Designed miniproteins, single chains. Designs and how they scored, part 97

Each design is a single chain, and the fold is of that chain. pLDDT is the mean over its residues in the fold that is shown.

## One batch from the design tools (miniprotein)

Design m3366
Fold by ESMFold2-Fast:
Structure m3366 (fold): chain A 81 residues (1-81)
Amino acid sequence: MKLSSEEFFEALKEAMKAAEKAYNEAKAKGLSDEERKQVALEAARKTLEEKGMSEDEKKAVLAYIERELEEEIKREREKRE
């Protein structure tokens, strides 16, 4: 592993922040739930690439972020009705 445990958590935090920002920007533009999820995951992926995370670690982190985004989409859908 190229990253220490602290660096891993910092990269995860930054990737989640990038995903949240991209998700909110896509939401403001009126993009669909699926499109918002896709742009958020791409933003997270770019952040993890810049941090030098391994392919296996990126895959695991992106799977975690995708699950969190799906739960957020579910909550937002319930609040919009």
Scores: mean pLDDT 78

Design m3367
Fold by ESMFold2-Fast:
Structure m3367 (fold): chain A 89 residues (1-89)
Amino acid sequence: LPPLLAVRATFASLEAAEAAARALRETLDKVPGLAGYRIDVRELPDGRAEVSVLAAFADEAAAREAARALTETLKKTPGFLSVETRLLA
């Protein structure tokens, strides 16, 4: 089973989440060892929004580097509230 990285982040608005999703796509396109990914954006009933990422990598080192890079990208987006990262072996 290839290493999978799951990232879930919450933003103050849908616009902030959409901006974050665009930045994440740019970040992921530059990660060596990326096998594939999916990014979903969902508006929450209270006006906040959630960004979910599931990405597959060639090895665990690539997945860990991606976790670091994606977390930094998310934290720099205006409207960022929280992020949760899970590495699945």
Scores: mean pLDDT 84

Design m3368
Fold by ESMFold2-Fast:
Formats: sequence, structure tokens, C-alpha cells
Structure m3368 (fold): chain A 84 residues (1-84)
Amino acid sequence: MEELERARKLGEEARRRIDELVAQTDANVKAGDVEGVRKAAEELRRIYDELERSGLVPETAQEARRAYDYAEGKARELEFRAAW
């Protein structure tokens, strides 16, 4: 089934990208790189939007959303610390 194969590949690729972007977020947080964290968050948001529109991998879409919320929270925390 073409659709099932597409869903599996999409899910596997998206999970790898989400894990990589979360790792990049953590590295950028340690470096104090707010812009790097924002770029990772924006990419996670794009992944979430793409997966939501596909409807093929709802569990992975929710993982992308959680990762996006995490990165957004870290960006806000770094910006708040810079304002101290």
C-alpha cells in the first residue's frame, strides 16, 4: 500500500528531524544562542504544520508540537535572562 509506505517513511524522517532539532535547541541554549533556538523552533513548527496537513502520522505530529513548545519555552527563557 503506497499510502502506508509513505506514512511510515514520513514518520521515521520526521522523528529523526525532531530529535536533531531538540538536540540543536539544547546545544543553542547552553551557548546562549537565542537566534539558534528560534530557528530550531521555526523548523519544528514547519514539521508540525506539514504532519498535521498530511494526517498520516498524528502521533509524530504531536511529538513535533511538544518539541516546538519546548523550543519556544527555551527561547523565551533565554530572552528573559538577557533582560536581567
Scores: mean pLDDT 82

Design m3369
Fold by ESMFold2-Fast:
Structure m3369 (fold): chain A 88 residues (1-88)
Amino acid sequence: MDEIIKALENGDAQKFMQLVLQLFNEEPEKRKELIERVIKYLEENKDKLSEDAKKYLEKAKEALKEGNEEMAEKYILEAALLYAETLS
């Protein structure tokens, strides 16, 4: 988990996605925990997010509140990738 957030902090979009997919395959029970940790990280760095990344972050938070973990995952990964691209 910490390695995934570290890849995001370093703007390494490729490594971030590789580690995310590995976690989803090996430890699927941790998917929701990962979504919540990425949401928290991006909220703590909201000032560095593009307008598009902020919109995806908001959609991810809304989907998670509604119990739609699949859509929350999709939106938060888009927000994270846009953030990592901005750091590159």
Scores: mean pLDDT 83

Design m3370
Fold by ESMFold2-Fast:
Structure m3370 (fold): chain A 73 residues (1-73)
Amino acid sequence: SRKEKIKEEIEKLLDEIHALIGTLSLEEQLQLMPVAISLAVALSFADKMSVEELEKELEELKEKAEKAKREIA
């Protein structure tokens, strides 16, 4: 379903962020940890959200992830 695909995208993004955190300094990790936490929270409550709400959340989380990645580069 559409919701399952969005959940998969959130999981993939979370896995990407976790993998990246494992290679970074503590200071850099602190820049990405809020994004990782937000992704985990969104995934935990995904079943309580509509498809539209979850899509909006994913889009916002993608923006936050890209911003955090730029700040550590």
Scores: mean pLDDT 81

Design m3371
Fold by ESMFold2-Fast:
Structure m3371 (fold): chain A 120 residues (1-120)
Amino acid sequence: IEELLKKIIELNKKIIELYKKALEAIKKGDIEEALKLLKEAKELQKKIIELLDEAISKTTDPEVKTELELIKELNLLQIKALEYFIENPDTDKEELISMLEGAIKINEEQIETLKKIIEK
């Protein structure tokens, strides 16, 4: 599962970069660019879910399995939030900014959790 977790970390890093670019686009009033970046981030989040499902199925450690299931749940919530904002582009900018800042922090924390699992 180490290879799967490393792939998830790399995708998470790309998503964080896309979220940071989307934040800058939103601050500049470039909603079309922001939506494009959020759609790209959503597709990468879906790939993370597939890799997490594979890692969970191969994990025999119940603690690791629980951690990966929690990470999956948070990523599914991010997908739902991204879908909402993509469908509702007139949503309050402050709400979208707050959500993206929170998602960046959550994804940074997920990277640290996954690194600790690999280092065992």
Scores: mean pLDDT 87

Design m3372
Fold by ESMFold2-Fast:
Structure m3372 (fold): chain A 73 residues (1-73)
Amino acid sequence: SAEEEGGTLSSAPLEEVLPKELLEKTKSALLRIGSRDPELAVRLWVRLLRAANAGDAEAARREAERIMEAAGI
């Protein structure tokens, strides 16, 4: 597998950078997007994970807002 230690994205930081309620809403929005456009859902999820893994709560919130906008929320 093309896995590297420094390139691993984890979902664990999401619980630290986003409020639980916003994270739950964002996951629901991603599932809704993924049922219509799975490629878009993956792109949005990866952007959110990158922001969270960078420890940038503000960037993570912006990506979550982008996901909710794409889901029509």
Scores: mean pLDDT 77

Design m3373
Fold by ESMFold2-Fast:
Structure m3373 (fold): chain A 92 residues (1-92)
Amino acid sequence: SVEALRARLEAAIERNLAGLPDMDPEELKEALREIIEEAEANLEELNEKQKEMLELLRRLLAALEAGDGEAAREAMRELLRLQAEMLLEEAR
């Protein structure tokens, strides 16, 4: 069922967030810059949910550059939830 799939994705998101403190912040910032640059190069082709992802990626990068771990985790949580919702929509 879609509800069971949603519950599994939510559990996977929480597990991934538990590992976030072990990530190298400089490697994460570099990866985010590359993703943001690629998305901005194709901005006119992005749908509304993809534009929301881009805004969340920008917030995550800004939080990491400011050293705000709490804001970074919140942005990551929202980003992963949005990604899970997009996957669920494609499965329907």
Scores: mean pLDDT 69

Design m3374
Fold by ESMFold2-Fast:
Structure m3374 (fold): chain A 67 residues (1-67)
Amino acid sequence: MEEVKKKLEEITKKAEAEKELEKALETLISLSRQLVEELRKQGKLKEAEEVENWANQKVDELLAQAA
């Protein structure tokens, strides 16, 4: 749980550092997808689901801020 939370914070910081929305979304999606795949390989299905839900919420949040 805590290791996943730290990785989510790192993804958020990298996405927020992007000046353009398109690049921020690409960074968020690619890094969160990689984390989900790693968690699934480790059998951490609950944590993978939490990361997917978090990423969807963050994508919606960034899109809402750009609207």
Scores: mean pLDDT 78

Design m3375
Fold by ESMFold2-Fast:
Structure m3375 (fold): chain A 99 residues (1-99)
Amino acid sequence: ASAEFLELLERALRSTDPAEVLELLREARRLAPGVDNSDIPRALDLLDQLLNKTTDPRVIREIRDLAMTLLRSSTDKENILRAIGLILRAIGKLLDLEL
C-alpha cells in the first residue's frame, strides 16, 4: 500500500492540472490508512510540497484530510508534530483563500 500511495502523491506533485491532482489525492486517500509508519515522513514531505504549489481549496482540503489520516497512523513524536504542522498550515491557507 505505501509504494502505491507514494506513487500517487509523486504523480500529483508532477501534475499541473488541479482536476488530475484532486483525482490522484482522492485515490491516495483510500490507501492512506495502510501507509507504514516508516513511509510517513516521505508522505508528509510530498504533501508539504503539494501544499506549497497549490491554490485550489479542494486540493488543500484533500491534503489536510490525508495529513489527518497519516497523523492517526503515526507512532513517532516527530511524525505526529510534522503532521499537525501540515494540518495547521493547510487550514491557515484555506482561511486566507476563503476570507
Scores: mean pLDDT 85

Design m3376
Fold by ESMFold2-Fast:
Structure m3376 (fold): chain A 79 residues (1-79)
Amino acid sequence: KAKEIGERLAKALREAIRAYEANDSDALVRALTEAQRLLDELGKLDPKASEIAQEALDRLGAGDLEGAREALRKLEEYI
């Protein structure tokens, strides 16, 4: 369950990063909404995975796309 949610969250985070780079606000909002929902579910099952994923969201929110990609890589390596 945790691995499946983590994989779905990683996909949503990749979509959010791509939408941000493409300046696609509608796609970004959809991807961030899905990521936040999955982050809440993941936090109940694997708090460490949730913490790594939160770092990716925080970096993306700060406009640090490189940092967001690094945090996403850490999440994918962890799950």
Scores: mean pLDDT 84

Design m3377
Fold by ESMFold2-Fast:
Structure m3377 (fold): chain A 82 residues (1-82)
Amino acid sequence: SVAELERGIREVLVAAGLPEEDAALAARAIATSYADLSAGRESSVPEEVIARVEAALRAHHARDPEASRRAVGEIQRLVAAA
């Protein structure tokens, strides 16, 4: 379910070192976008939210590229299983 995917992504991002608020926002945006695209719709996530999520993920990657790379791999696995 979308809720299970969101929870899984949030836990991965928190474990990777993102602040809880940024991890929660990113997980919701990613899970929502995946659900929309899987249903043949365009993403309903606002552009402002996407920009904020991208900024947070880029900042994390700059600080810890190894943790960022591992998190991306785990998220890709969660999405593939959904």
Scores: mean pLDDT 86

Design m3378
Fold by ESMFold2-Fast:
Structure m3378 (fold): chain A 95 residues (1-95)
Amino acid sequence: SAEAIALIEEAGQQVGRAVEALKKGDTKEAVRHLEEAIRLLEEAKKVSSAQELIEEAIRYLKEAKRAAEKGDLKEAIEHAEKASRLILQARAQEM
């Protein structure tokens, strides 16, 4: 679905912005981008065939958010990067 691809790609961009914010120590901005990525993936899940990959990516993004809120920047980045890989796999499944 073209709609699913657009939502998945925008979610991936938000995760990238979150990782850059985490690298700068801006946890508040990182959390905002992670929350938007989760929202976009929840919308993508309704119109996507890659539902299981999207659900797994959402779980890693929620773990990244919790780590960021605790100030564990390394753990937050690792979870966000795992979610990013799953987002790329979900996008590939829609093509």
Scores: mean pLDDT 90

Design m3379
Fold by ESMFold2-Fast:
Structure m3379 (fold): chain A 100 residues (1-100)
Amino acid sequence: SAEEKRRQELKRELLEIQLEGYEKILAAKTQEEKIAHIEEIEKRMIELLEKNGEYDKAKALREHAKEQIELVKNDPAGFDVMVRHFHEELKRALEEMKKE
């Protein structure tokens, strides 16, 4: 259906934003650069979610981004492990979507 195609397209666009952003976070050499990339991912994803009427998801994402920034400050090693794990999961998810 048209609604299912819109949901799949939104999901793919969000995953692509996250993958690109996480690659930039992993390449970043400073805490300040990592935080800047988290804020850019948040901004891009929120704009896309709000454009599609997903206001509750946009609100949840703002809170999640704040938690990620605090994790960078308080446990940078744990943050890096988490981002590496999610980066691999995002790659797999996008590859599976391309088969559909």
Scores: mean pLDDT 85

Design m3380
Fold by ESMFold2-Fast:
Structure m3380 (fold): chain A 88 residues (1-88)
Amino acid sequence: EIEEKIKEAEERQKKLKELRDYVRANGSPEDVAKLDQLEKEIDETSKKAMELLSDPEANVKEAFETLDKARKLYQEYVDFIEKKAKEL
């Protein structure tokens, strides 16, 4: 159940980290720069979403739109890593 889903998520995260490290070691400087950019944008967007969710005066719509943006950025990050790992 929940424990099994957590284990599966941890295994997926470990594989993603291994692929990311492989791309960083074997990719072009442009690939590394794109990874750095996506990681920064994900971090900044996630922090903004958490700030909005913690503020009772904040616009709920803006909070959810920011969360959706963070989710889309993370998906782009995963897709980029998987694509580049296959090309190397």
Scores: mean pLDDT 80

Design m3381
Fold by ESMFold2-Fast:
Structure m3381 (fold): chain A 91 residues (1-91)
Amino acid sequence: MSKEEFEKEINAATHLLAAVVHVVTAKKYNIPLTREEAERILKHLEEAYKNAVNEDQKKAIADVSREVAELAEQSGLTEIAKRARELADKI
C-alpha cells in the first residue's frame, strides 16, 4: 500500500463515518433533516466515493447513500433524495 492509497482510504473512511453518524443519530431521534444537513451529508458521501479504494468502502457508501435518499424524501428534500439515489446507483 502506497502513502497515496493510505490517504485516500482514510479520507473515504472519515467522510463515510461523518455521514453514518449523522444518519444513525437522526433516525434514532426521529429528527427530520434540514436542507443544509442533507447537503453536508451528501457532500461527505460524494467525497467518500471519490476517495474509495476498495469494494467494501463502495458498498458501504452505496448503502448509506440509499439511507440518506429515504431520509431526505421523508424530510421533503426530493432533489437531494434524487441526488443520493443517483450516487448509490453510480457505485
Scores: mean pLDDT 85

Design m3382
Fold by ESMFold2-Fast:
Formats: sequence, structure tokens, C-alpha cells
Structure m3382 (fold): chain A 68 residues (1-68)
Amino acid sequence: ASCNLELAETYKNLGDLYFSQGKYKDALKAYQKGSEVLKPCKSNPSAENLSKSLEKGYLASLFQLEKL
């Protein structure tokens, strides 16, 4: 599959939006989808920063769900 950075960034932004609204479960799902979209981008340096942002959002959302 081709690398789709724009779609992954869209999922990251959607996750951030859900997170800001306190919808941590929806945020978690959005961050997971973004990470899945980035799997074909294994060797792309531009995808590395986005992957780290998605992982950070995923872990933050998971932490909030465990805290609740």
C-alpha cells in the first residue's frame, strides 16, 4: 500500500480534537487508525515525527481512560 501522510495527519488531528473534548475512547481509536495508515511508511523520515505524535496521543488517551 502507498504511504498516506495526509490521512494519518487527519486522524492525528481528529484524535487531538476528541482528546480536547474529553472523548478519550474516541481519541484512542483515531490515534490507532492514524498509526495503521503510517505502517506502509516504514522508511519515510517525515512519517517518524507523525508516528511519535500519534503514539504520544494514544498513550495520553489510554492514561486518561485508566485514570477515569
Scores: mean pLDDT 79

Design m3383
Fold by ESMFold2-Fast:
Structure m3383 (fold): chain A 88 residues (1-88)
Amino acid sequence: AREAAAAELEARGRALLAEGARLLAESDAPEARAEGERLVETGRGFLLGAELLRNPSPENAALLPPMGQAILELPELRVIGEALGRVE
């Protein structure tokens, strides 16, 4: 249940971080750098979401709203953003 959701968020977060790092290393184009940075930011959000699901605390909860909003800015990842909770 909650552990499965956390594992999925962690796996996706790691994949996004790897893809973002790859784009940043492979291309010097400003648009590719912006996309890579966005993927890294989204990946961090997924990792924070996984941490909150496994270890819920007020401190960790405070980190999710900004990261959740960043995820919702990516149309392809909105469905995953909803998994982090009801964040606008």
Scores: mean pLDDT 66

Design m3384
Fold by ESMFold2-Fast:
Structure m3384 (fold): chain A 70 residues (1-70)
Amino acid sequence: EPVSLMTEEQQKKVDELILEVLKSQSEEELEKEREALEREIEEARRRGAPERYLQNLEHQLELVEKAIKE
């Protein structure tokens, strides 16, 4: 994926919007999304994907986990 120029502040704003969408889903859907992201991270690591790509997936996983916990 191409790198986007974004500040930490802008990233947090985007994260809040994503979190609102995630919270609109059922807990079952969120758990499935968590599992899918974990599998994607494992596969990406196995094929030697760039660290930035892995960080992006990890960040998405954190948002899904936050939606589940809250």
Scores: mean pLDDT 77

Design m3385
Fold by ESMFold2-Fast:
Structure m3385 (fold): chain A 97 residues (1-97)
Amino acid sequence: MKPVKLSPETKEEVIKLLEEALKIARDAGLHPSVIKAIENAIKAVETGDAWEALSAVVFAIISLTVEEKYGTPEQAEAARKARDLLSKAADLIEKEL
């Protein structure tokens, strides 16, 4: 497949969504692996490669789904909110593919 770069507008919107999700995850004390997955997703988006960005965001969504299932009620709610933000970010990236 051809390398696809994210537009500057999409990159800015996606980073904002991921940073909001990261804040929610940190404030709720989600598992360090989940926090790291979101941080890795932000880094992948910053590089501007759409496939790398999408893959990292999807992995972070999977990590949040595990936290939602096995965390405390407060952590589960925070994980759900963060996952909804990441799902919106994934949709924005997919439009560039």
Scores: mean pLDDT 85

Design m3386
Fold by ESMFold2-Fast:
Structure m3386 (fold): chain A 88 residues (1-88)
Amino acid sequence: SLNEKLVEIVSEKLAKLYKEGKTEEEEIIEALAEAAREVGLPKLAEVIEKAPSAADAVEMLSAVVKAGIEDDEKAAELAKKVLEERKK
């Protein structure tokens, strides 16, 4: 499924960053956004790129995967809602 591919790509990108010694939050956020873009969710990627921390980005992406959302617009809306709830 799209969500399985997303998780696989995320895992591959994070493993590569770890091997390269890149563990900065910005690089993790970029990896998660790039994974979303690669599976055809560019609107979700744009929302994730605006996450204030890696933890926020992970939670946003996790919510989309858990909900089984494959529609880019709906995925972006859920991610934005998760981010807004985490700020409170």
Scores: mean pLDDT 82

Design m3387
Fold by ESMFold2-Fast:
Structure m3387 (fold): chain A 59 residues (1-59)
Amino acid sequence: SKKVKKAKEVVENNPEAAEMVEKYLLGEASPQEVLDALIKAGASKEDAEAFVKELDKLL
């Protein structure tokens, strides 16, 4: 979806957000910590929520 693509672009351009996504996939961070990191990096709440939902499908 367009929302997931926008969130991916934020992750690719923000090392701190990318690190939080990696920690989440390793079981070292909560979904809320990923959401907060994406929003801090400039993602909308809606785009961040859509992205976390897609990450859950990979687990």
Scores: mean pLDDT 83

Design m3388
Fold by ESMFold2-Fast:
Structure m3388 (fold): chain A 94 residues (1-94)
Amino acid sequence: SIDELREEALKILEELIELTKDDPRLKAAFETYKKELESAKTIEELYYVLSTIVSFLRYILEHESHRFSEEEKEKLEEAIRRLEEIRDQVKKLL
């Protein structure tokens, strides 16, 4: 269901907030995305928010990778994969 997909995405956002707790800018960005996921009322809104989060994560890995340890990079890559899987499931509901 859409609610189950939202809950899975929210868990990933909570993990990202914890991972970036020492980076105020990144923590604030993920906290904002968490609120946007909670507020998404339509399948289209949920798909849009998930796509935005994935794009943001890809951007920071490509352009700001020097800020992360190898373990943190692996966790970010895994978060991208998990969010893309959720996004693709949401897309099937469109």
Scores: mean pLDDT 88

Design m3389
Fold by ESMFold2-Fast:
Structure m3389 (fold): chain A 62 residues (1-62)
Amino acid sequence: MAREMLEEARKKALERLGNGSLSNTWSILSSILHKKLLNGELTWDEVEELLRQIGEVVRELL
Protein backbone atom coordinates (compact mmCIF):
# COMPACT_ATOMS: atom_id res chain seq x y z
CA MET A 1 0.00 0.00 0.00
CA ALA A 2 1.22 3.51 -0.82
CA ARG A 3 1.00 4.59 2.81
CA GLU A 4 3.65 2.07 3.86
CA MET A 5 5.97 3.32 1.12
CA LEU A 6 5.41 6.88 2.31
CA GLU A 7 6.40 5.94 5.86
CA GLU A 8 9.58 4.25 4.63
CA ALA A 9 10.35 7.23 2.39
CA ARG A 10 9.87 9.58 5.33
CA LYS A 11 12.30 7.57 7.47
CA LYS A 12 14.87 7.59 4.67
CA ALA A 13 14.46 11.35 4.22
CA LEU A 14 14.98 11.99 7.92
CA GLU A 15 18.12 9.84 7.98
CA ARG A 16 19.51 11.40 4.79
CA LEU A 17 19.02 14.95 6.13
CA GLY A 18 22.00 14.31 8.40
CA ASN A 19 24.25 13.90 5.34
CA GLY A 20 22.59 16.02 2.66
CA SER A 21 20.13 18.74 1.79
CA LEU A 22 16.34 18.51 1.83
CA SER A 23 16.33 19.28 -1.89
CA ASN A 24 18.65 16.35 -2.61
CA THR A 25 16.59 13.96 -0.47
CA TRP A 26 13.39 15.10 -2.19
CA SER A 27 14.97 14.54 -5.62
CA ILE A 28 16.10 11.00 -4.72
CA LEU A 29 12.70 10.01 -3.33
CA SER A 30 10.90 11.57 -6.30
CA SER A 31 13.12 9.62 -8.70
CA ILE A 32 12.43 6.32 -6.93
CA LEU A 33 8.67 6.91 -6.96
CA HIS A 34 8.83 7.87 -10.65
CA LYS A 35 10.58 4.58 -11.47
CA LYS A 36 7.90 2.66 -9.56
CA LEU A 37 5.24 4.43 -11.60
CA LEU A 38 6.99 3.56 -14.87
CA ASN A 39 7.25 -0.10 -13.79
CA GLY A 40 3.50 -0.16 -13.06
CA GLU A 41 4.03 -0.86 -9.36
CA LEU A 42 2.26 2.38 -8.43
CA THR A 43 -0.53 4.35 -10.05
CA TRP A 44 -0.04 7.95 -11.10
CA ASP A 45 -2.51 9.08 -8.45
CA GLU A 46 -0.56 7.23 -5.75
CA VAL A 47 2.77 8.69 -6.86
CA GLU A 48 1.36 12.23 -6.99
CA GLU A 49 -0.17 11.88 -3.53
CA LEU A 50 3.05 10.42 -2.10
CA LEU A 51 5.11 13.25 -3.57
CA ARG A 52 2.75 15.81 -2.08
CA GLN A 53 2.89 14.17 1.35
CA ILE A 54 6.68 13.94 1.20
CA GLY A 55 6.72 17.64 0.35
CA GLU A 56 4.65 18.38 3.45
CA VAL A 57 7.09 16.38 5.60
CA VAL A 58 10.07 18.19 4.04
CA ARG A 59 8.35 21.53 4.64
CA GLU A 60 7.92 20.69 8.34
CA LEU A 61 11.58 19.66 8.61
CA LEU A 62 12.70 22.99 7.14
Scores: mean pLDDT 64

Design m3390
Fold by ESMFold2-Fast:
Structure m3390 (fold): chain A 76 residues (1-76)
Amino acid sequence: SSARQAVKDALRKAVSALVEQGQYDLAERLARAASRAMDSSPQQVTDLLKQAAEAAKKGDIKTVEQIVQQLEQLAD
């Protein structure tokens, strides 16, 4: 589906940015949380992943951690 594809595309960009920052564990947490939440809230997951990618590119790891927590809450 287009919604699922949008989540996958946003996740690839966010994970790539975190890997470039050496944040392997955080990238794995982000991917797991996004995968669990994507079917219930795909648009919100996509928007959060886009924010995570931008924060990661800037080295703002604190903002990425907050986004991961939001995604984990959506996965409940």
Scores: mean pLDDT 87

Design m3391
Fold by ESMFold2-Fast:
Structure m3391 (fold): chain A 73 residues (1-73)
Amino acid sequence: GLSEKGKEDLEKTVEISEKAVAELKSLTDEQKIERAKSITPELTDKEALATVDTATSILEISKNFSKDMLKKS
């Protein structure tokens, strides 16, 4: 089982990840491209979209892992 602090830290991770995933999923393709290129201007539009989609997937995995850990604690 997790400590109370461990549970609290995971709950915060879930909240942050849910907000981040919701924000990224609400973006249009044009907004995704603009956001990725604002950080790395050298990306093509295709690479920019792939970068945002990959980041979204990583956050979704992190969110689901944290939720699963809370359920098992």
Scores: mean pLDDT 81

Design m3392
Fold by ESMFold2-Fast:
Structure m3392 (fold): chain A 80 residues (1-80)
Amino acid sequence: SMEELEKLREEMEKDPLEKEVIENLELYLRGHRASLSREELLELGYEKVEELYKANPELKFPLEKYHKIAELLVEELLAE
């Protein structure tokens, strides 16, 4: 559910590094929002998550948690 994803984001963002990485992902997706469909934006989100995860080996959560955050961010951006 969206509520569960929002709670996951809040828990992850308690760590300053996690917050910075999530904000980087959000900014990146926001920049592409006007040019891409929902499906394309979601695919871009997953690709950016994999890039950020490889670049930040200190990230403490499993990769699948960041995929869920990308899904949340896409839904929030599309609701704007």
Scores: mean pLDDT 88

Design m3393
Fold by ESMFold2-Fast:
Structure m3393 (fold): chain A 66 residues (1-66)
Amino acid sequence: SPGRRSAEAGAQAAKDGNYISGAVGAWEAHRLGGASQETADKALKHARQGNAEETAEYAEQASRDA
């Protein structure tokens, strides 16, 4: 699905230090797919705190759920 692909790309970007893309991917997985708003909110919260690893974790979870 488009949401799953966005979250997969976002998770990879977050692992490379681009946590903003990780949060965006998780949010698209929620908006376009089966990922929960809670998962997307957690990715965004960690991205706002500069936590790249945690943002990647939640983006990966969003991709699995989308």
Scores: mean pLDDT 82

Design m3394
Fold by ESMFold2-Fast:
Structure m3394 (fold): chain A 93 residues (1-93)
Amino acid sequence: DEVLEKLLKKAPEVAEEDTEVLKEELKSENLPEIFYEELLEELKEVYEEYARLFYEGLKGKVSREELQQFAKEKLEEAIEKAKEKTKEYLEKL
């Protein structure tokens, strides 16, 4: 499916762009660089799964509400996981 392939190819690019935007917005928080590196890796996975789910939505198999709930939950999970991995990394130094 050409549409799905294009969505999956763009997912990591959007994750990189959104991570850079978030860095600028959270500049005052003085978060360590490793947090954004971990967040980017988590967002790449989340955005790939979202692209697949969005594609199923185009076929009428997934509702807008399910897509919104998925995005909210997975983004919150990605941020929490990035925080946990950052803490583990710093504790091993």
Scores: mean pLDDT 81

Design m3395
Fold by ESMFold2-Fast:
Structure m3395 (fold): chain A 54 residues (1-54)
Amino acid sequence: MAKEIASLLKDEKEAERVVKESEKARKLFGDSRGAAVTTGLALRYIGDEIDKEL
């Protein structure tokens, strides 16, 4: 139980960092570039899932 609470607190801090990094990337590259990066990451994850099923 205590370990699960600590994990949730760590996840919240990590989520905040990810949000800040995403906003920083969006500001640097702009919305269109951010969309392209997000699409590339999504395609990469889809590819990994297909490979796992094979």
Scores: mean pLDDT 59

Design m3396
Fold by ESMFold2-Fast:
Structure m3396 (fold): chain A 73 residues (1-73)
Amino acid sequence: SLIARAVELAAEIVALTEKAAAAGGFTPEEQARLNELLAELQRVVAEAVAAGREEEVAEALRPYDERIEAIVA
C-alpha cells in the first residue's frame, strides 16, 4: 500500500540520518541515497494525498518526522 511504502521509505531515511549523525556527517554516497529516498517519499506522499489519505499518511510518518527533527536539532 502507499502508506506502507511511505513508512518503509521514512524508516530508511531515519536509519541513514542516524548513521550519518553518529559519523559526524553524510558521505557523498549517503547524500545521493538520501536525495533518492526523499524524492520517492515525496512522490508516494503526493499519491496518498491525491487518494484522500493525507491524514493517514501524516499520522503514519509522524514518529519518523519527530526522530529526524530530534537528530538535526
Scores: mean pLDDT 83

Design m3397
Fold by ESMFold2-Fast:
Structure m3397 (fold): chain A 99 residues (1-99)
Amino acid sequence: MATELFEKAKELLKEAWRALREGRLEEAAEKLVEAQKYVEKAAELFKKEKDEEARKKAEKAAKEVLELQAEFAREAERDPELLERAERVAELAEKKLAE
């Protein structure tokens, strides 16, 4: 349950990064917002999880999401154009989350 939501967030983050690299900043922001909603829902389900094995699987999936975010951040640091796009996508995502 929580694991599946973290996996969905991971796929959405990959789609967001692809869109960002292609200059589709609005789509990247939409995918990033969607990924954030899945992460938040997964975290709430994780807090209620009493099965230790299911909890360990969800923790692994959550760690993979964080590792993917760190990988994209490192890629952006190497390319000034990607860094500028990432900053713009973050601003668009904040506006969308604020409604």
Scores: mean pLDDT 83

Design m3398
Fold by ESMFold2-Fast:
Structure m3398 (fold): chain A 72 residues (1-72)
Amino acid sequence: SLRDRLDTVLDVYAARSEEEAVPASVYIEFLEKVFGLTLSPAEREEARAYLDELVAAGRLRRTADGRYFRPR
């Protein structure tokens, strides 16, 4: 699923600090490159929503300016 693929991307490529944090668009680009996919606009919105769900679950952190990272 898109969620499982994004989890794989985050496990490998997640920025590890607030300083290194990157916007959702960068993680989506990694997902497209790693899996050889092109996401529709709706799928990009689903991916962004999932990142925010991971933040709410304590599995990802979000900066005040909307960038995402996962501490070690």
Scores: mean pLDDT 85

Design m3399
Fold by ESMFold2-Fast:
Structure m3399 (fold): chain A 78 residues (1-78)
Amino acid sequence: MEREQVLKKLAELAKKRYSSKEKQEQLTKEILEALKQSEQASPEQQQEIIDMAKAIAEGLESVKKKINEAIEEVKKKQ
């Protein structure tokens, strides 16, 4: 129950704090770095990072496509 509420709050905070395109691009880069680092993390930590990235993307339509694409690449793994 609490996890879903936390993710919704993160989406609202991201939308409020990263209202400019430049800030959204910077945040996208940081999320991509976190997703890359999650490949060396535990499966549980990787899922948390993916969930947070998705929640933030819901608040920021302009970067949603890039974040979703990065999540797919992490899930594919080579």
Scores: mean pLDDT 70

Design m3400
Fold by ESMFold2-Fast:
Structure m3400 (fold): chain A 84 residues (1-84)
Amino acid sequence: MSAEELRDELLARIKELIAKGVSILKAIEETFAGKALRLSIGPYLDDEGRLMLAAVIDLPDYRVTIVADVESNEILSLEVERIE
């Protein structure tokens, strides 16, 4: 699977969970449950006090970086990088 194919699959899965009423944080956790070697989630406030989320997930062959708006349940970016 290419990084682009993995990105599209992950984005589709997270969007499906959100469509079923799952929060963005829970959708990310469920998408990577039992698959991540390392999961780092850092909630932060932007300059306007809006709750944002930055996540870095290490998979065996890939690193996934996600930036999301927690209040709107929207993914702002999802990047996939192949490792090795």
Scores: mean pLDDT 81

